Designed miniproteins, single chains, continued (2). Designs and how they scored, part 22

Each design is a single chain, and the fold is of that chain. pLDDT is the mean over its residues in the fold that is shown.

## One batch from the design tools (miniprotein)

Design m4736
Fold by ESMFold2-Fast:
Structure m4736 (fold): chain A 59 residues (1-59)
Amino acid sequence: SVADIIRETRERLRELGASDSEIEEAVNLIVQYGEQHNLDPQAVEEYAERLLKEFEEKK
């Protein structure tokens, strides 16, 4: 579910050393993306994974 993806993304960003502000910003982006894509869990998961990779790689 989208809620599970958000929870897992919060946990993974925290493990990567993200601040609470950075985590909330990423969650807001995921929620907005989900709303634009009719809350499709697959699309939301792919977007969340991209955000996580960008955070790790500082793209």
Scores: mean pLDDT 80

Design m4737
Fold by ESMFold2-Fast:
Structure m4737 (fold): chain A 68 residues (1-68)
Amino acid sequence: SPHDKALALLTELAAEHPDDVLLRVALQELKQHGAQLSLEQLRAMLEGLARHAPPAVRARLEALLAEL
């Protein structure tokens, strides 16, 4: 599912970037409330993360967004 793909990517990114507060908060939100997020809300969250992300992280978030 889109939610499972997002959870997998955010888990990996948060592990690689432990000091990134935005990634950690987004991962926690998805773990706790992911089932309640619409695809549109999930997409908006990922787009928000991508806007503030370093180029390498942004590229991976944008690749996921293209699959959704």
Scores: mean pLDDT 84

Design m4738
Fold by ESMFold2-Fast:
Structure m4738 (fold): chain A 86 residues (1-86)
Amino acid sequence: DIVDKVLEKVLAYLKEKGIELTPEQIAELRSLVEKYVREVKDAVEKVKTEGKNDIINFLLKLGYSEEEIIERFTFDLVLNEIEKKR
């Protein structure tokens, strides 16, 4: 579910920039989103379990939900990766 939400947001962002992906490229992008969703979920769980200071704890204190944080951070990581490999 989070994977699908992030994928749709990335595709919409790219379309606004005049970039349309082939079905093969969309499948590759989905794999990247899945990878980063796992990494962000692991990071959020560690922060919550260990109670350490970082940006995730700060956002939680501001009232952001865990799902919002995972979606936002995954979207940002995927965009950064796409731009760096460009």
Scores: mean pLDDT 80

Design m4739
Fold by ESMFold2-Fast:
Structure m4739 (fold): chain A 93 residues (1-93)
Amino acid sequence: SEKRHRGAILLTSAGMLVIAAKTVYDIEGDRELAEELLRRAVELLREAGELFKEDPEASEEVARALRRLSRAAKELGFEDIAEEAEKLAEEVE
């Protein structure tokens, strides 16, 4: 369906932003840019969660992506972003 195609783009884009955040943090030490990229990833996954609100299978994929983001944020020391992502994951399940 069109919804699943759009959601796949949102999920993929969010995943790419998480990888980019890790890269700029680990290689350049750019904490501010890493935080911005992670916050953008949260917003993309929030949009995906709303898009799939009535699709349990797709919502479960969004929840898993949010938990991966939460773990990445925690690893980089962004506890507030990690908590926001985990709360959002619980809301979309």
Scores: mean pLDDT 87

Design m4740
Fold by ESMFold2-Fast:
Structure m4740 (fold): chain A 68 residues (1-68)
Amino acid sequence: MSLEEEIREAARELARLVKEGRLEEARRKAQSMAGAMHNPGLGRLIREELEREGAPEALELVEAEAAK
C-alpha cells in the first residue's frame, strides 16, 4: 500500500475505535499518528478521512497527541 493509503486506513481505524468506545486503544492509535499530523499533506488526509467518518472525537484525540 502507499503511505497515503496506510494513513487513511489508520484514520478509519481510529474513527472505528472511538465509535466502539475503545478509548484506550483509540488514544494509543492517535499517539502513533501524531507525527503524521505534523506533515501538512498527511495531516490533511487524516482530517479529511475523519470528517468522512463523522468522528469529531477522533480528530480531537489525534490533534491533542500532535500538540505534545
Scores: mean pLDDT 82

Design m4741
Fold by ESMFold2-Fast:
Structure m4741 (fold): chain A 55 residues (1-55)
Amino acid sequence: SEEEWEEVEEEIRRTLSSLSREQYDRFVEELARIVESTSDREEKLERIRELVERF
C-alpha cells in the first residue's frame, strides 16, 4: 500500500543518515539490486525491509 511505501521510505532515510560511507555504498548497491530484480511490489517491499533491518 501507499502507507507501507511511505514507512519504508522513512526507514530508508533514517538508516542512510546513520551509515558510514562504506555502509552507504553497500546499502545503495543492494537496494538497487532489489529494485531492478524484483517486479512484484509485495516482494520488493519485504526485501527492502529486510535490507534496512540488516544495516
Scores: mean pLDDT 79

Design m4742
Fold by ESMFold2-Fast:
Structure m4742 (fold): chain A 55 residues (1-55)
Amino acid sequence: MSSLERLFKEGKEKVEKDEEGYYKELKENIGTDGAQTALEAAATAKTLLKKKKAA
């Protein structure tokens, strides 16, 4: 997978397991731009993962 595809997949899994921590560390390590990209990817997944977490 390309870097972006991997980020989308890993991002949503990480967000589901540790949403708050993932965003925080992403901003710290990659910076706002990287965190923004991951956040957008994770935001889409978060809607689906919300159902999974609720269950």
Scores: mean pLDDT 62

Design m4743
Fold by ESMFold2-Fast:
Structure m4743 (fold): chain A 65 residues (1-65)
Amino acid sequence: SLSREELEDEVILTLAIMQIALEKRSPLSPEERKERIRKVFEDALSRLTNPELKAELEKIAEEAL
């Protein structure tokens, strides 16, 4: 079973991925969508504590931006 801290990190990562998927479908301009996606990544990276999940999110950011 995951610890509370590990569960919190998994929730942060999952919500970030879902939010990015929603932003990609937004009717906003491409520049506004990119800026919102960037902010989602920055917020999630600042809140994650697990270095492996941080690395996974960074790879997703490189592919999305």
Scores: mean pLDDT 82

Design m4744
Fold by ESMFold2-Fast:
Structure m4744 (fold): chain A 58 residues (1-58)
Amino acid sequence: SVEELKAEALRLAGELDKATPEQRKKISQALGDVLNAETEEEAREALDKLREAIKQAS
């Protein structure tokens, strides 16, 4: 569900609280895209982009 995808996005973003300011900005933007998604497809696509941003920060 959209709710489950949003919960996963918040969990993933929380794991990288110690990222650099630039990485945090990118992660916050990607997280915002997931949280503002109106459909499950939009949330899933945004979540994939968030995962990529987080992977670059790790």
Scores: mean pLDDT 78

Design m4745
Fold by ESMFold2-Fast:
Structure m4745 (fold): chain A 100 residues (1-100)
Amino acid sequence: MPPSELEKLAQEIEKIIRTQDVISAAEAIKELILKSKLSQEDKTKLIEAATVLLNTRVRTEEEGRYVKEVIEEVAKEIKMPEEKYKKILESLEKTIERRK
């Protein structure tokens, strides 16, 4: 069976994070998720997964702050549940602290 739209987009996001610099990857992921016709639940799952992968690519405090700003904008736009947003925010802040 061909992969679902969610699976295809998840694979594209992983490829973007692997092949692009972290700032360009964050911006590209924002565009892909916001332009997709996926449900809020599926968009939330993609942002959760993308945040984990992007955090592994952050090398500087400046990069971490930029990624946080982009992810916060996407989470707000998709109206992510507050509980999931809080967990993502904590993860992003911990990543920034590790690069001090």
Scores: mean pLDDT 84

Design m4746
Fold by ESMFold2-Fast:
Structure m4746 (fold): chain A 94 residues (1-94)
Amino acid sequence: MAELDPSTIKTVEEAKAALDEIVERFLAGELSPAELLTEVGLILNWVLKNEKDEKKLKEFLEYAIELFRRLAEERPETRAMMEEVIRYLEKQLK
């Protein structure tokens, strides 16, 4: 299993890959819901702080929202948590 370190993220494309990896690890039972939320928060915070291109930021936020909607459908126990995260991200979209 690959260990993901959010501190190595340099681009939006790497941030998307990091989100995919974290979601896959959660679906595999390797992460608790609390660990998932922590890792997701680190990746989202990095992108919001470091990505200055509004178009790339919007594309990333739309990607993350779609990913979390799919996660909520596959894992109903995460639905309330993912709906809260999605609502937060939707407020960041223009």
Scores: mean pLDDT 77

Design m4747
Fold by ESMFold2-Fast:
Structure m4747 (fold): chain A 95 residues (1-95)
Amino acid sequence: AMDALRAAFDELLQALEEKGVSPEELERFRTAFDRSLADAERYLTPEEIQHLADRAREAAEKVRKSKSPEEALKIGREFLNYVDEEIERARRRRA
């Protein structure tokens, strides 16, 4: 599960880079994804991790189909927000 999530995040980062998202924004995504990987390993079930991997691959496909770096950046940010919400939901269930 975690290997699939890491691969899916790498695929999304590559898609964002290929669409011309700035190096500065890409670094912010890398930092956020590293944090999300640590939190996912701690709080998510294998099934939830696989679901996030599937959603990351969908986001990468949307980025590849986007028409501009601005659209790609928006898709990436929406996905990052989704990840943060899923992790927070899982964290609260374990309290």
Scores: mean pLDDT 86

Design m4748
Fold by ESMFold2-Fast:
Structure m4748 (fold): chain A 97 residues (1-97)
Amino acid sequence: DALEQVRRALERIRAGDIEGGIRYLEEALRALAEEAGVDSLSIDDLKSRVSDEQALLIQEAANLLEQAIAAAREGNLEVAILYVERALELLEEFRES
């Protein structure tokens, strides 16, 4: 479950386990691809399997998770947390819809 992996990543980053947080973010990206039934999180691949609205939402969440990984690797934890929180909000909206 991608949503659960994102929640675990947020907890690890807040606890100072940056490498653990990054691993959960990478697992979240993998879970998103598997849940959407695609090999990549590209918009074209996503649109082949889900609605256009869902494809855009998943791609935005994936881009935020990739930005969170980059920020965490650079030691910019406040920015990483903001990206993870935004991705979490989008994924929760997707599940509730």
Scores: mean pLDDT 82

Design m4749
Fold by ESMFold2-Fast:
Structure m4749 (fold): chain A 65 residues (1-65)
Amino acid sequence: MPTEEQIEAIGETLKERLGLSEEEVQYVKELLRENGISSATIREIAEKLGVSEEDITRAVVEALE
């Protein structure tokens, strides 16, 4: 399970890179908090936001380092 700090970092990185609204950031944080970081969760976020799975994966890697 990702920590709250990791979830916050991922949400802020996605907001910066993709220009997400606060509602979209909350959606991402809720999914990560509930389901963790998995290929299925990354796909769901990518489909919801209309971006590639690769873009989401890069943002996650960037946020966690």
Scores: mean pLDDT 80

Design m4750
Fold by ESMFold2-Fast:
Structure m4750 (fold): chain A 70 residues (1-70)
Amino acid sequence: SKEEKIVEKLKEEIDRLAAGLPADQQARYRAEVDELVEKFKKAKDPLEKTIILMQLIALSAEVELAARRA
């Protein structure tokens, strides 16, 4: 689906941004994105999927901010 492709792109971007962070911070952000991706896959309700997608977008912004401050 279109939403699944967006989620995959967000995971790739978060993993890329996190790669430049200290190992402990990288592990934490990667765990958070993996948890959100699993929640998205298990979600049945379109609104719940939208909320998780918004959370992934927010996480991407947080990781980018962390990378800029590193």
Scores: mean pLDDT 86

Design m4751
Fold by ESMFold2-Fast:
Structure m4751 (fold): chain A 61 residues (1-61)
Amino acid sequence: TTAEDYLAQGKAAFAAKDYYTAERHYVMALILDPDNPEIRAAAEAFAKAARPLRASLPAPT
């Protein structure tokens, strides 16, 4: 598995709204190729999209 493979899997998971899996694949891609602008751009786009999810506070009452 290459950084490009991890990037592709991250994009697929992100499209499926599986943010946990998407983040893991983006992190692995960045570890393998930290200076790749495509991977960095995809990770930044993911971070922006994941921000609203973290702001959603379910009421566990």
Scores: mean pLDDT 72

Design m4752
Fold by ESMFold2-Fast:
Structure m4752 (fold): chain A 107 residues (1-107)
Amino acid sequence: GELVKALVREARGILEGDIDLMVDAQRVIDELYDTLSPEEREALELIEEGKVEEAIRLLEELLARDPENAVAWALLVIALARAGKLEEARAKLREFEARFPELVPAL
């Protein structure tokens, strides 16, 4: 999906300082918000509230239970980037792109 591609665009926007990319991605995320699981919604809300370290912990727990959860992977990249852990965020994004190449949005 479109939601995961939007989350990846949000992460790229943060890492590149591309505000227009972040705004476009956020529109799609808002439209598809109801498709998130309750725990994925909680993680996104924590990120939006600036509780990024709590979001990272929740997302790592989600990925420990389901390592194929592409939404949790993309949200973790966003949370790491928002926390200012830019090198960790870039490394996690590269891992995501290798694991889920079909979900990587075209540039």
Scores: mean pLDDT 84

Design m4753
Fold by ESMFold2-Fast:
Structure m4753 (fold): chain A 87 residues (1-87)
Amino acid sequence: MYEIAKEIIESLIETEEDKKLLEEAEKKAEEKAKELKEKYGLDEELLDKYKAYELLMLFADKLVERGREEKAVEAFRLLAEELKKKA
């Protein structure tokens, strides 16, 4: 899940600023996942799914703040298509 979310976001990067937003989102998602692992004992599969969700949400929020809501929606559409391929 995390690799898929990261690949989707990377496909939407157009500027150096977008790349920095991804790096910040990755760091925050990893820190939060470590906290949840320590607090709730989540297994690797649940942590991977959580990190994917957190990464996508943090990046999408930053796009919306920048007036790029259409790109945030596109990220969710691409993730939904990848999830359908595994169903």
Scores: mean pLDDT 76

Design m4754
Fold by ESMFold2-Fast:
Structure m4754 (fold): chain A 75 residues (1-75)
Amino acid sequence: MTEELIERALELFRNTRTNEDLREGVRALAEAIQAAIEEAKKAGLSGEEISRLAQEIRDRLAPALKEAEERLLAL
């Protein structure tokens, strides 16, 4: 579930051509992080482990987000 949301956020950033596309990508990223947090809470992970997991997701998507922002600035 969470991995599917991460992959969707990556695809949205890779396909970003408008500011609206970027907003959808950012929203999908937020949804992926929230899903990961809820799954981790259900699995009994600590707050520290949950924070680390959320940061890992942000780090995984950071390059794609940066590329999407750069594409919009080039227009």
Scores: mean pLDDT 82

Design m4755
Fold by ESMFold2-Fast:
Structure m4755 (fold): chain A 100 residues (1-100)
Amino acid sequence: SVEEEIRKILREKTLEAMEELKRAYEEGASDEELLEIAQRQIREMIEEVERKAKEAGVELSEEIKELIDRSEAMIAMYLQALLDKDFETAERLEETARRL
């Protein structure tokens, strides 16, 4: 179903965002650069979901909008965990994202 495809996009894009943030962090990116990566990834995730909905001729349900909000929050929380050097929280967020 289109909803299942959108859920898959949200899961995959959230994990991609986390992976890019982790890699950039390990390569010594600044806090500003990490924030820019997070903002770009969130924008691209929303654009891909909106594109999929438009192609299918469907409006985003409240449930999908809630999943978008959760995915955005998880990316922001992941960024904060990296900045705080809270790698245990980062790992738990990755596990949670895999269950989206």
Scores: mean pLDDT 90

Design m4756
Fold by ESMFold2-Fast:
Structure m4756 (fold): chain A 87 residues (1-87)
Amino acid sequence: MSEEEKKLLEEAKENLKRAKRALESAKQFGILTDEIEKLLNEAIRYYEEAIKKAEEGDLEEAKKYIKQGNEFLEKAERLAVRNLLLK
């Protein structure tokens, strides 16, 4: 339980950092659209909730928030790559 909690917390923190870096990169490359920004902000919100749930020991809720955050981050990254290739 303690090791799984730590693993989920580390995964959520790393993915939160990745989402924030994706937002910064999209701004830097001039490909930040309202859609990409919305998806990245949703990913960030879900990872922040996942961190909170993992710290509370609610591993199942933390897993759900990580999965939702991953879906939003993946969609945002795919759109960012498409926009980069079209520029």
Scores: mean pLDDT 81

Design m4757
Fold by ESMFold2-Fast:
Formats: C-alpha cells, sequence, structure tokens
Structure m4757 (fold): chain A 66 residues (1-66)
C-alpha cells in the first residue's frame, strides 16, 4: 500500500474535490484554472509515480472545462 505524504495527499484530495465541485457547478472555470496551476507547481516536487497520478487528474479537469 503506497502511503502518500501529507502534502501529496492534500494535493490529490484538492484535485478530486475540485473535480466534484466542477461536476456539481459549484466552481467557475477560472477558479479551476487557478487550482490547476497550483496543483502543477506542487506536483513538480513529487516522485514520478505520484506526479503522473496528479497530472492525470489535472488533464481530466482540463477536459471538463473545454
Amino acid sequence: MQVLTPEEARVFSKAIMTKNMLLNGQISDEEVLAVIEELKEKAKTFPPKVKSIVLAEIDFLKKLIK
């Protein structure tokens, strides 16, 4: 079982929460773009496996906003 660091878990959780808020119409496209940039910066410091998972969630968010 891969245990995420608190920072990795927080970033991943924020990506999932943002996706759910976007699907429910609770967040604007502009706010999602701001979250994507924050998540990208945080993900740069992560191990490749964790980084790829976070980037996949970011790509999903981008597809939802256009």
Scores: mean pLDDT 78

Design m4758
Fold by ESMFold2-Fast:
Structure m4758 (fold): chain A 73 residues (1-73)
Amino acid sequence: IELSEEVREENLRAAEEGLAWLEEEVKTASSFSEIEKIALQFAALAVRVTAEMVGDEELAKRAEEIYKEILSI
């Protein structure tokens, strides 16, 4: 996967912001509807894939953890 430095930085920032949002949503919400769970699962997967593409192993691990939390709701 070939990314320019600018594109890589933009994707990394978007993934970091997306992960922070997901972590806060899971932390603050007491329950989710089925469609909300599906949307959060796709968002977490997108963050993980983006983190893997930019080579941020730690961010990818955090995205995987939040994905597991969403599945356990």
Scores: mean pLDDT 77

Design m4759
Fold by ESMFold2-Fast:
Structure m4759 (fold): chain A 85 residues (1-85)
Amino acid sequence: MEALRQQLEATAQEIADLVKKLTGGPVSMQLKQVSETRLEATLTVEINGKERIMTFLLEVRDGEIVVLPTSDMELARRLFEAMAA
């Protein structure tokens, strides 16, 4: 149980670190535990002096961590494209 929560938090931190690398700006993160297998991560990132908020759901499905964007964000799509490159 503790190991699972630690993995979810570690995955959320990896996403925050990646956002920081890609934007070069300050990134803050809020974590909210929705259930034993679900974590909501809210990132506040500053781009060109403007704050943007993006929310992700992290869910454990069949032993795997699935990351689900909950808002239709151009930034989320750009991030996934950068991760694939």
Scores: mean pLDDT 71

Design m4760
Fold by ESMFold2-Fast:
Structure m4760 (fold): chain A 102 residues (1-102)
Amino acid sequence: AAPTTEVSVTATITLDANGIPVLEWDAPAPGATRTLHVHGESPTLEFELYQETDADGVTHFHAYFKYLTAAGEEHVIEVEATGTAAGASAALGRFQERVKAL
């Protein structure tokens, strides 16, 4: 069953020594809360992590990450899923793998 309480969560995204994005969470995994909204922006990067379980128990997930390299290349990664909380968690895993593969 979907939780009835919204939770504030913190996610941090940084670039490692090789310029690869690293995403860290200070909150429960996606699917453990009803709503998760995180948006961050700087001159060289933008990210959004969105998860909502609606009144019908359907989980909607969207993860978006854009960054600008020192060479001036823009990289965009986007993953979406609709259905179950487990599906949203799997989509987040795929998003994190794609970010790490940059």
Scores: mean pLDDT 63

Design m4761
Fold by ESMFold2-Fast:
Structure m4761 (fold): chain A 74 residues (1-74)
Amino acid sequence: MEFSDEENELVQELLEYIQRAIEELSKQGDQEGVQQLQAIEDEFLARLGEVRSREELEELIKETRKEVEEVLKK
């Protein structure tokens, strides 16, 4: 599947958000949180390969963002 420039921006924005969250938890010494965020990123990337529409992409991004927020809220 080829993503449009806008869809690629949405993906990159989420990946940057996850990377920033990993960096913050790493600075705090929260190794468990870092591992959880890495697992969330891996799952997102695996599911990204199965996405066939913009609606599926937007839903996947929303789900992944909520999972990251739950790890950060603790």
Scores: mean pLDDT 81

Design m4762
Fold by ESMFold2-Fast:
Structure m4762 (fold): chain A 60 residues (1-60)
Amino acid sequence: SPLQAEIDRIKKETEEKVNKLREEAAKSSDPREQLIKLMEILATEGEGFVRIRRLEKEAA
């Protein structure tokens, strides 16, 4: 399904961005920077979720 392919692409892009942010958080020695990166991870996951939901709504 073209819709499933697009959803899978968004999931992959979200996973890649989250993994990069997790690596950046792990390399930081500043607890404040680590917290900010964890918040960025949450925002990135939320954005991916919203994009998928938007596609599902458009397909309905």
Scores: mean pLDDT 85

Design m4763
Fold by ESMFold2-Fast:
Structure m4763 (fold): chain A 61 residues (1-61)
Amino acid sequence: LDAAVDAFTAQINSLTDQSNTLLNKGKTDPSNKDTYTKQADDLNKQAQDLRDTLRTAVDSS
C-alpha cells in the first residue's frame, strides 16, 4: 500500500508539473495557447482520476 501511495503521489505531482509547464508555454507562445490549455486540462483530469483512485484505496485500507 505505501509503495502504491508513493507511486500515485509521484505521478500526480508529475502530471501537475507538466500541466503548469504547458500553461507557462502558452503565456510565451500565445498562438498555440489553446493547444497548451487543452493538453494541460487533459493532464489535470488524469491527475484528478489518480487522486480519486488513491483516496478510495486509502479509505478502504
Scores: mean pLDDT 81

Design m4764
Fold by ESMFold2-Fast:
Structure m4764 (fold): chain A 61 residues (1-61)
Amino acid sequence: SIEDYILANLPVKVPRSFVSKVIELAEQGLPPSQIAKKLGVPISLVNTIIKLYMEYKLKQL
């Protein structure tokens, strides 16, 4: 799944539920800065998750 792909390629260990929540908020149109603020995490982590999400979606096309 997309969450498994992201978890396999992240430089840090995070719960799968966290990755799912970042994707959910990004799909709702929240910018990375707002997602980072809402979840209390560095914006760099959110940006990496979104990059991997976009890369996975592109591979499925």
Scores: mean pLDDT 84

Design m4765
Fold by ESMFold2-Fast:
Structure m4765 (fold): chain A 65 residues (1-65)
Amino acid sequence: SNEELLKEIEEMAKQLDERMKRVVEEAIENLKWLMEHGNYSEEELKEWLEQLKAWIEKQLAEQAA
C-alpha cells in the first residue's frame, strides 16, 4: 500500500545525511498533504512515492561508497 511504501521511505531517509534528510522530509510532507487533500489517484501517488524511493536508494548508495 502507499502507507507501507511511505513508511519504508521514512525509514530509509533516517540513514541520509542531515542536508538530504531535510529535502526528503519536505518531499514526504508534501506527498502526505497530497494523499489527504489532493485530487490524485492512489496509482499516481504510488508512482511518485516509488520515484522518491528510487532517488533515496541512489543517494544512500552514493553515501555508502
Scores: mean pLDDT 79

Design m4766
Fold by ESMFold2-Fast:
Structure m4766 (fold): chain A 67 residues (1-67)
Amino acid sequence: SYSQQLLQAAQQGDGEKVSEYGNKLNESLKNNPEQAKQILIQGLQIAHRAGHEESVQELMKQLLKTQ
């Protein structure tokens, strides 16, 4: 699933994959922005705790797309 791939990428600090799966997640959950937002917030918390600043910035950009 895109959510699992996104969270894994966030934990690994793979900013390219965070961007890729963040975009795919937002597209697939276009009609359910609340669910997309919850997954993106989880990814943001993971990336923040792991110190992956570029992934944090990318996840924040993805969150703005759901607002």
Scores: mean pLDDT 85

Design m4767
Fold by ESMFold2-Fast:
Structure m4767 (fold): chain A 65 residues (1-65)
Amino acid sequence: MEELKEKIKKIIREYLLENKDDSNLTGEKIKKRVEEELGIEISMELIVRLTLEVIEEIILEENEK
């Protein structure tokens, strides 16, 4: 479970950084990218939770300088 969580977070992080200027960036798009990369179905609840964790990690990294 933890290994899968880290793989999902890595895919989310890369997707967010590649698409930061996409005004149509949605949880559905993130879910689709993760599912396509891993070949598995993932709940929207998990996608939302991990996306928020990734965003917090990016913000913290920027504040660390």
Scores: mean pLDDT 76

Design m4768
Fold by ESMFold2-Fast:
Structure m4768 (fold): chain A 71 residues (1-71)
Amino acid sequence: MSAEEAEKLAREGARAIERASGARAEVRLDGDTVTVTVEGPGGRGVGRASAHASALEIDGAVAGALAQAMR
């Protein structure tokens, strides 16, 4: 997929996290790397995926960041 599509998927996941958990989520596209940062009760969680990765890998980065932050 395109880097813009990867960023869009990550932002949609981040927005879902913020609505469901009240945690703060941020998405950055730096070159070909999508970085998802979530800040919650367990601290800061970070997930990264290539913008050339599959939608499943982008979703995994979002879920991983949330799992780290919500402990």
Scores: mean pLDDT 77

Design m4769
Fold by ESMFold2-Fast:
Structure m4769 (fold): chain A 66 residues (1-66)
Amino acid sequence: GPMAERSKRLAQEIADNGAASLKSLGYTDVKTEVEVEGRRAVATVTAGDEKRIMTIDGEESEYSRE
C-alpha cells in the first residue's frame, strides 16, 4: 500500500546515504539491504565489520493493531 511504499523509499534513501558515506570514508565492500514488513521497512548497510541498521515504522496507531 502507499504507506509501505513510502517506508520502503525512505529506507532505501537512508541505505543509499549510508553507503555513500562509508564509500567516502574509503570502504570498498559496501552492501545495502532493504526489507519491507507490512508498512515498516528496515535498512541495513554493511561494510567489512561495520553494520548499521535503521527501522522505519509507519503510524503508531496501525502498529498497535498488528
Scores: mean pLDDT 71

Design m4770
Fold by ESMFold2-Fast:
Structure m4770 (fold): chain A 104 residues (1-104)
Amino acid sequence: SPVERLIRHLESLTNETIATIKSSNFPEDLKAEAIRRLSALLQATTEYLSLEEDPMQQVQVVMRFTSLLEGVRLAAKTNNEEELRLVIRTMDDTIADLQARIAA
Protein backbone atom coordinates (compact mmCIF):
# COMPACT_ATOMS: atom_id res chain seq x y z
CA SER A 1 0.00 0.00 0.00
CA PRO A 2 1.10 3.67 -0.30
CA VAL A 3 1.22 3.92 3.52
CA GLU A 4 3.45 0.81 3.78
CA ARG A 5 5.87 2.30 1.17
CA LEU A 6 5.86 5.61 3.08
CA ILE A 7 6.61 3.84 6.40
CA ARG A 8 9.54 1.96 4.77
CA HIS A 9 10.87 5.31 3.48
CA LEU A 10 10.67 6.90 6.97
CA GLU A 11 12.41 3.83 8.49
CA SER A 12 15.21 4.20 5.90
CA LEU A 13 15.63 7.93 6.66
CA THR A 14 15.71 7.18 10.40
CA ASN A 15 18.43 4.52 9.95
CA GLU A 16 20.53 6.97 7.86
CA THR A 17 20.08 9.66 10.55
CA ILE A 18 21.09 7.20 13.33
CA ALA A 19 24.22 6.28 11.32
CA THR A 20 25.05 10.01 11.01
CA ILE A 21 24.71 10.46 14.79
CA LYS A 22 26.86 7.37 15.50
CA SER A 23 29.67 8.72 13.28
CA SER A 24 29.43 12.29 14.76
CA ASN A 25 31.75 13.86 17.36
CA PHE A 26 28.94 14.39 19.90
CA PRO A 27 29.31 13.00 23.47
CA GLU A 28 28.19 9.34 23.73
CA ASP A 29 25.34 10.17 26.18
CA LEU A 30 23.95 12.79 23.76
CA LYS A 31 24.19 10.29 20.86
CA ALA A 32 22.27 7.70 22.93
CA GLU A 33 19.59 10.30 23.81
CA ALA A 34 19.21 11.37 20.15
CA ILE A 35 18.94 7.73 18.96
CA ARG A 36 16.28 6.96 21.62
CA ARG A 37 14.23 10.02 20.53
CA LEU A 38 14.60 9.15 16.82
CA SER A 39 13.31 5.61 17.53
CA ALA A 40 10.40 6.95 19.63
CA LEU A 41 9.53 9.55 16.96
CA LEU A 42 9.53 6.86 14.22
CA GLN A 43 7.27 4.61 16.34
CA ALA A 44 4.76 7.40 17.13
CA THR A 45 4.78 8.68 13.51
CA THR A 46 4.24 5.23 11.93
CA GLU A 47 1.48 4.36 14.46
CA TYR A 48 -0.27 7.70 13.67
CA LEU A 49 0.04 7.16 9.89
CA SER A 50 -1.52 3.67 10.25
CA LEU A 51 -4.63 5.26 11.87
CA GLU A 52 -4.93 8.59 9.99
CA GLU A 53 -7.12 8.53 6.84
CA ASP A 54 -6.84 12.27 5.95
CA PRO A 55 -4.10 12.72 3.27
CA MET A 56 -3.49 16.35 4.32
CA GLN A 57 -2.86 15.33 7.95
CA GLN A 58 -0.56 12.53 6.72
CA VAL A 59 1.44 15.06 4.62
CA GLN A 60 1.77 17.48 7.57
CA VAL A 61 3.03 14.72 9.92
CA VAL A 62 5.53 13.44 7.30
CA MET A 63 6.80 17.00 6.66
CA ARG A 64 7.30 17.52 10.42
CA PHE A 65 9.12 14.16 10.68
CA THR A 66 11.48 14.87 7.76
CA SER A 67 12.14 18.44 9.03
CA LEU A 68 13.18 17.06 12.46
CA LEU A 69 15.50 14.45 10.88
CA GLU A 70 17.05 17.16 8.66
CA GLY A 71 17.62 19.23 11.83
CA VAL A 72 19.50 16.29 13.40
CA ARG A 73 21.63 15.83 10.26
CA LEU A 74 22.47 19.56 10.11
CA ALA A 75 23.40 19.64 13.83
CA ALA A 76 25.70 16.62 13.26
CA LYS A 77 27.28 18.18 10.12
CA THR A 78 28.05 21.42 12.03
CA ASN A 79 28.92 19.65 15.35
CA ASN A 80 26.35 21.88 17.10
CA GLU A 81 25.37 20.28 20.45
CA GLU A 82 22.98 23.13 21.35
CA GLU A 83 21.08 22.71 18.05
CA LEU A 84 20.87 18.91 18.56
CA ARG A 85 19.49 19.43 22.11
CA LEU A 86 16.89 21.86 20.71
CA VAL A 87 15.83 19.32 18.03
CA ILE A 88 15.53 16.60 20.73
CA ARG A 89 13.18 18.88 22.75
CA THR A 90 11.09 19.47 19.60
CA MET A 91 10.99 15.68 19.03
CA ASP A 92 9.65 15.22 22.60
CA ASP A 93 6.86 17.75 21.90
CA THR A 94 6.05 16.06 18.56
CA ILE A 95 5.96 12.56 20.14
CA ALA A 96 3.61 13.83 22.89
CA ASP A 97 1.32 15.47 20.30
CA LEU A 98 1.18 12.31 18.15
CA GLN A 99 0.51 10.06 21.19
CA ALA A 100 -2.36 12.38 22.26
CA ARG A 101 -3.89 12.18 18.74
CA ILE A 102 -3.56 8.35 18.73
CA ALA A 103 -5.27 8.12 22.17
CA ALA A 104 -8.19 10.33 21.03
Scores: mean pLDDT 89

Design m4771
Fold by ESMFold2-Fast:
Structure m4771 (fold): chain A 95 residues (1-95)
Amino acid sequence: MKEKVEEGIEKLSEVIDKAVQRALERGAPQEDVDIARAFALIALSIAKISVENGEDPLEALREAVRIAAKALRTIDPEVADYFLKEGEKVLEELE
């Protein structure tokens, strides 16, 4: 269980970094991007805690992806859609 969550968090963190780079390339302000990235990473940390409290790893990670996408949507809707698509692929690999 722990290994599956740690792998998911690592891969989703990489997708967040790619989404952040796309937002910057599209003209999003650095400060707004930094805040959205922080919220997305907090969502992943909450998923880890939820799993430690007995929640299913895939359910916890899916909820984290939803929350992270909402944070990214505040800076760029297309980047949020990109993150959701790539995040879904990560979750499928963890099944």
Scores: mean pLDDT 84

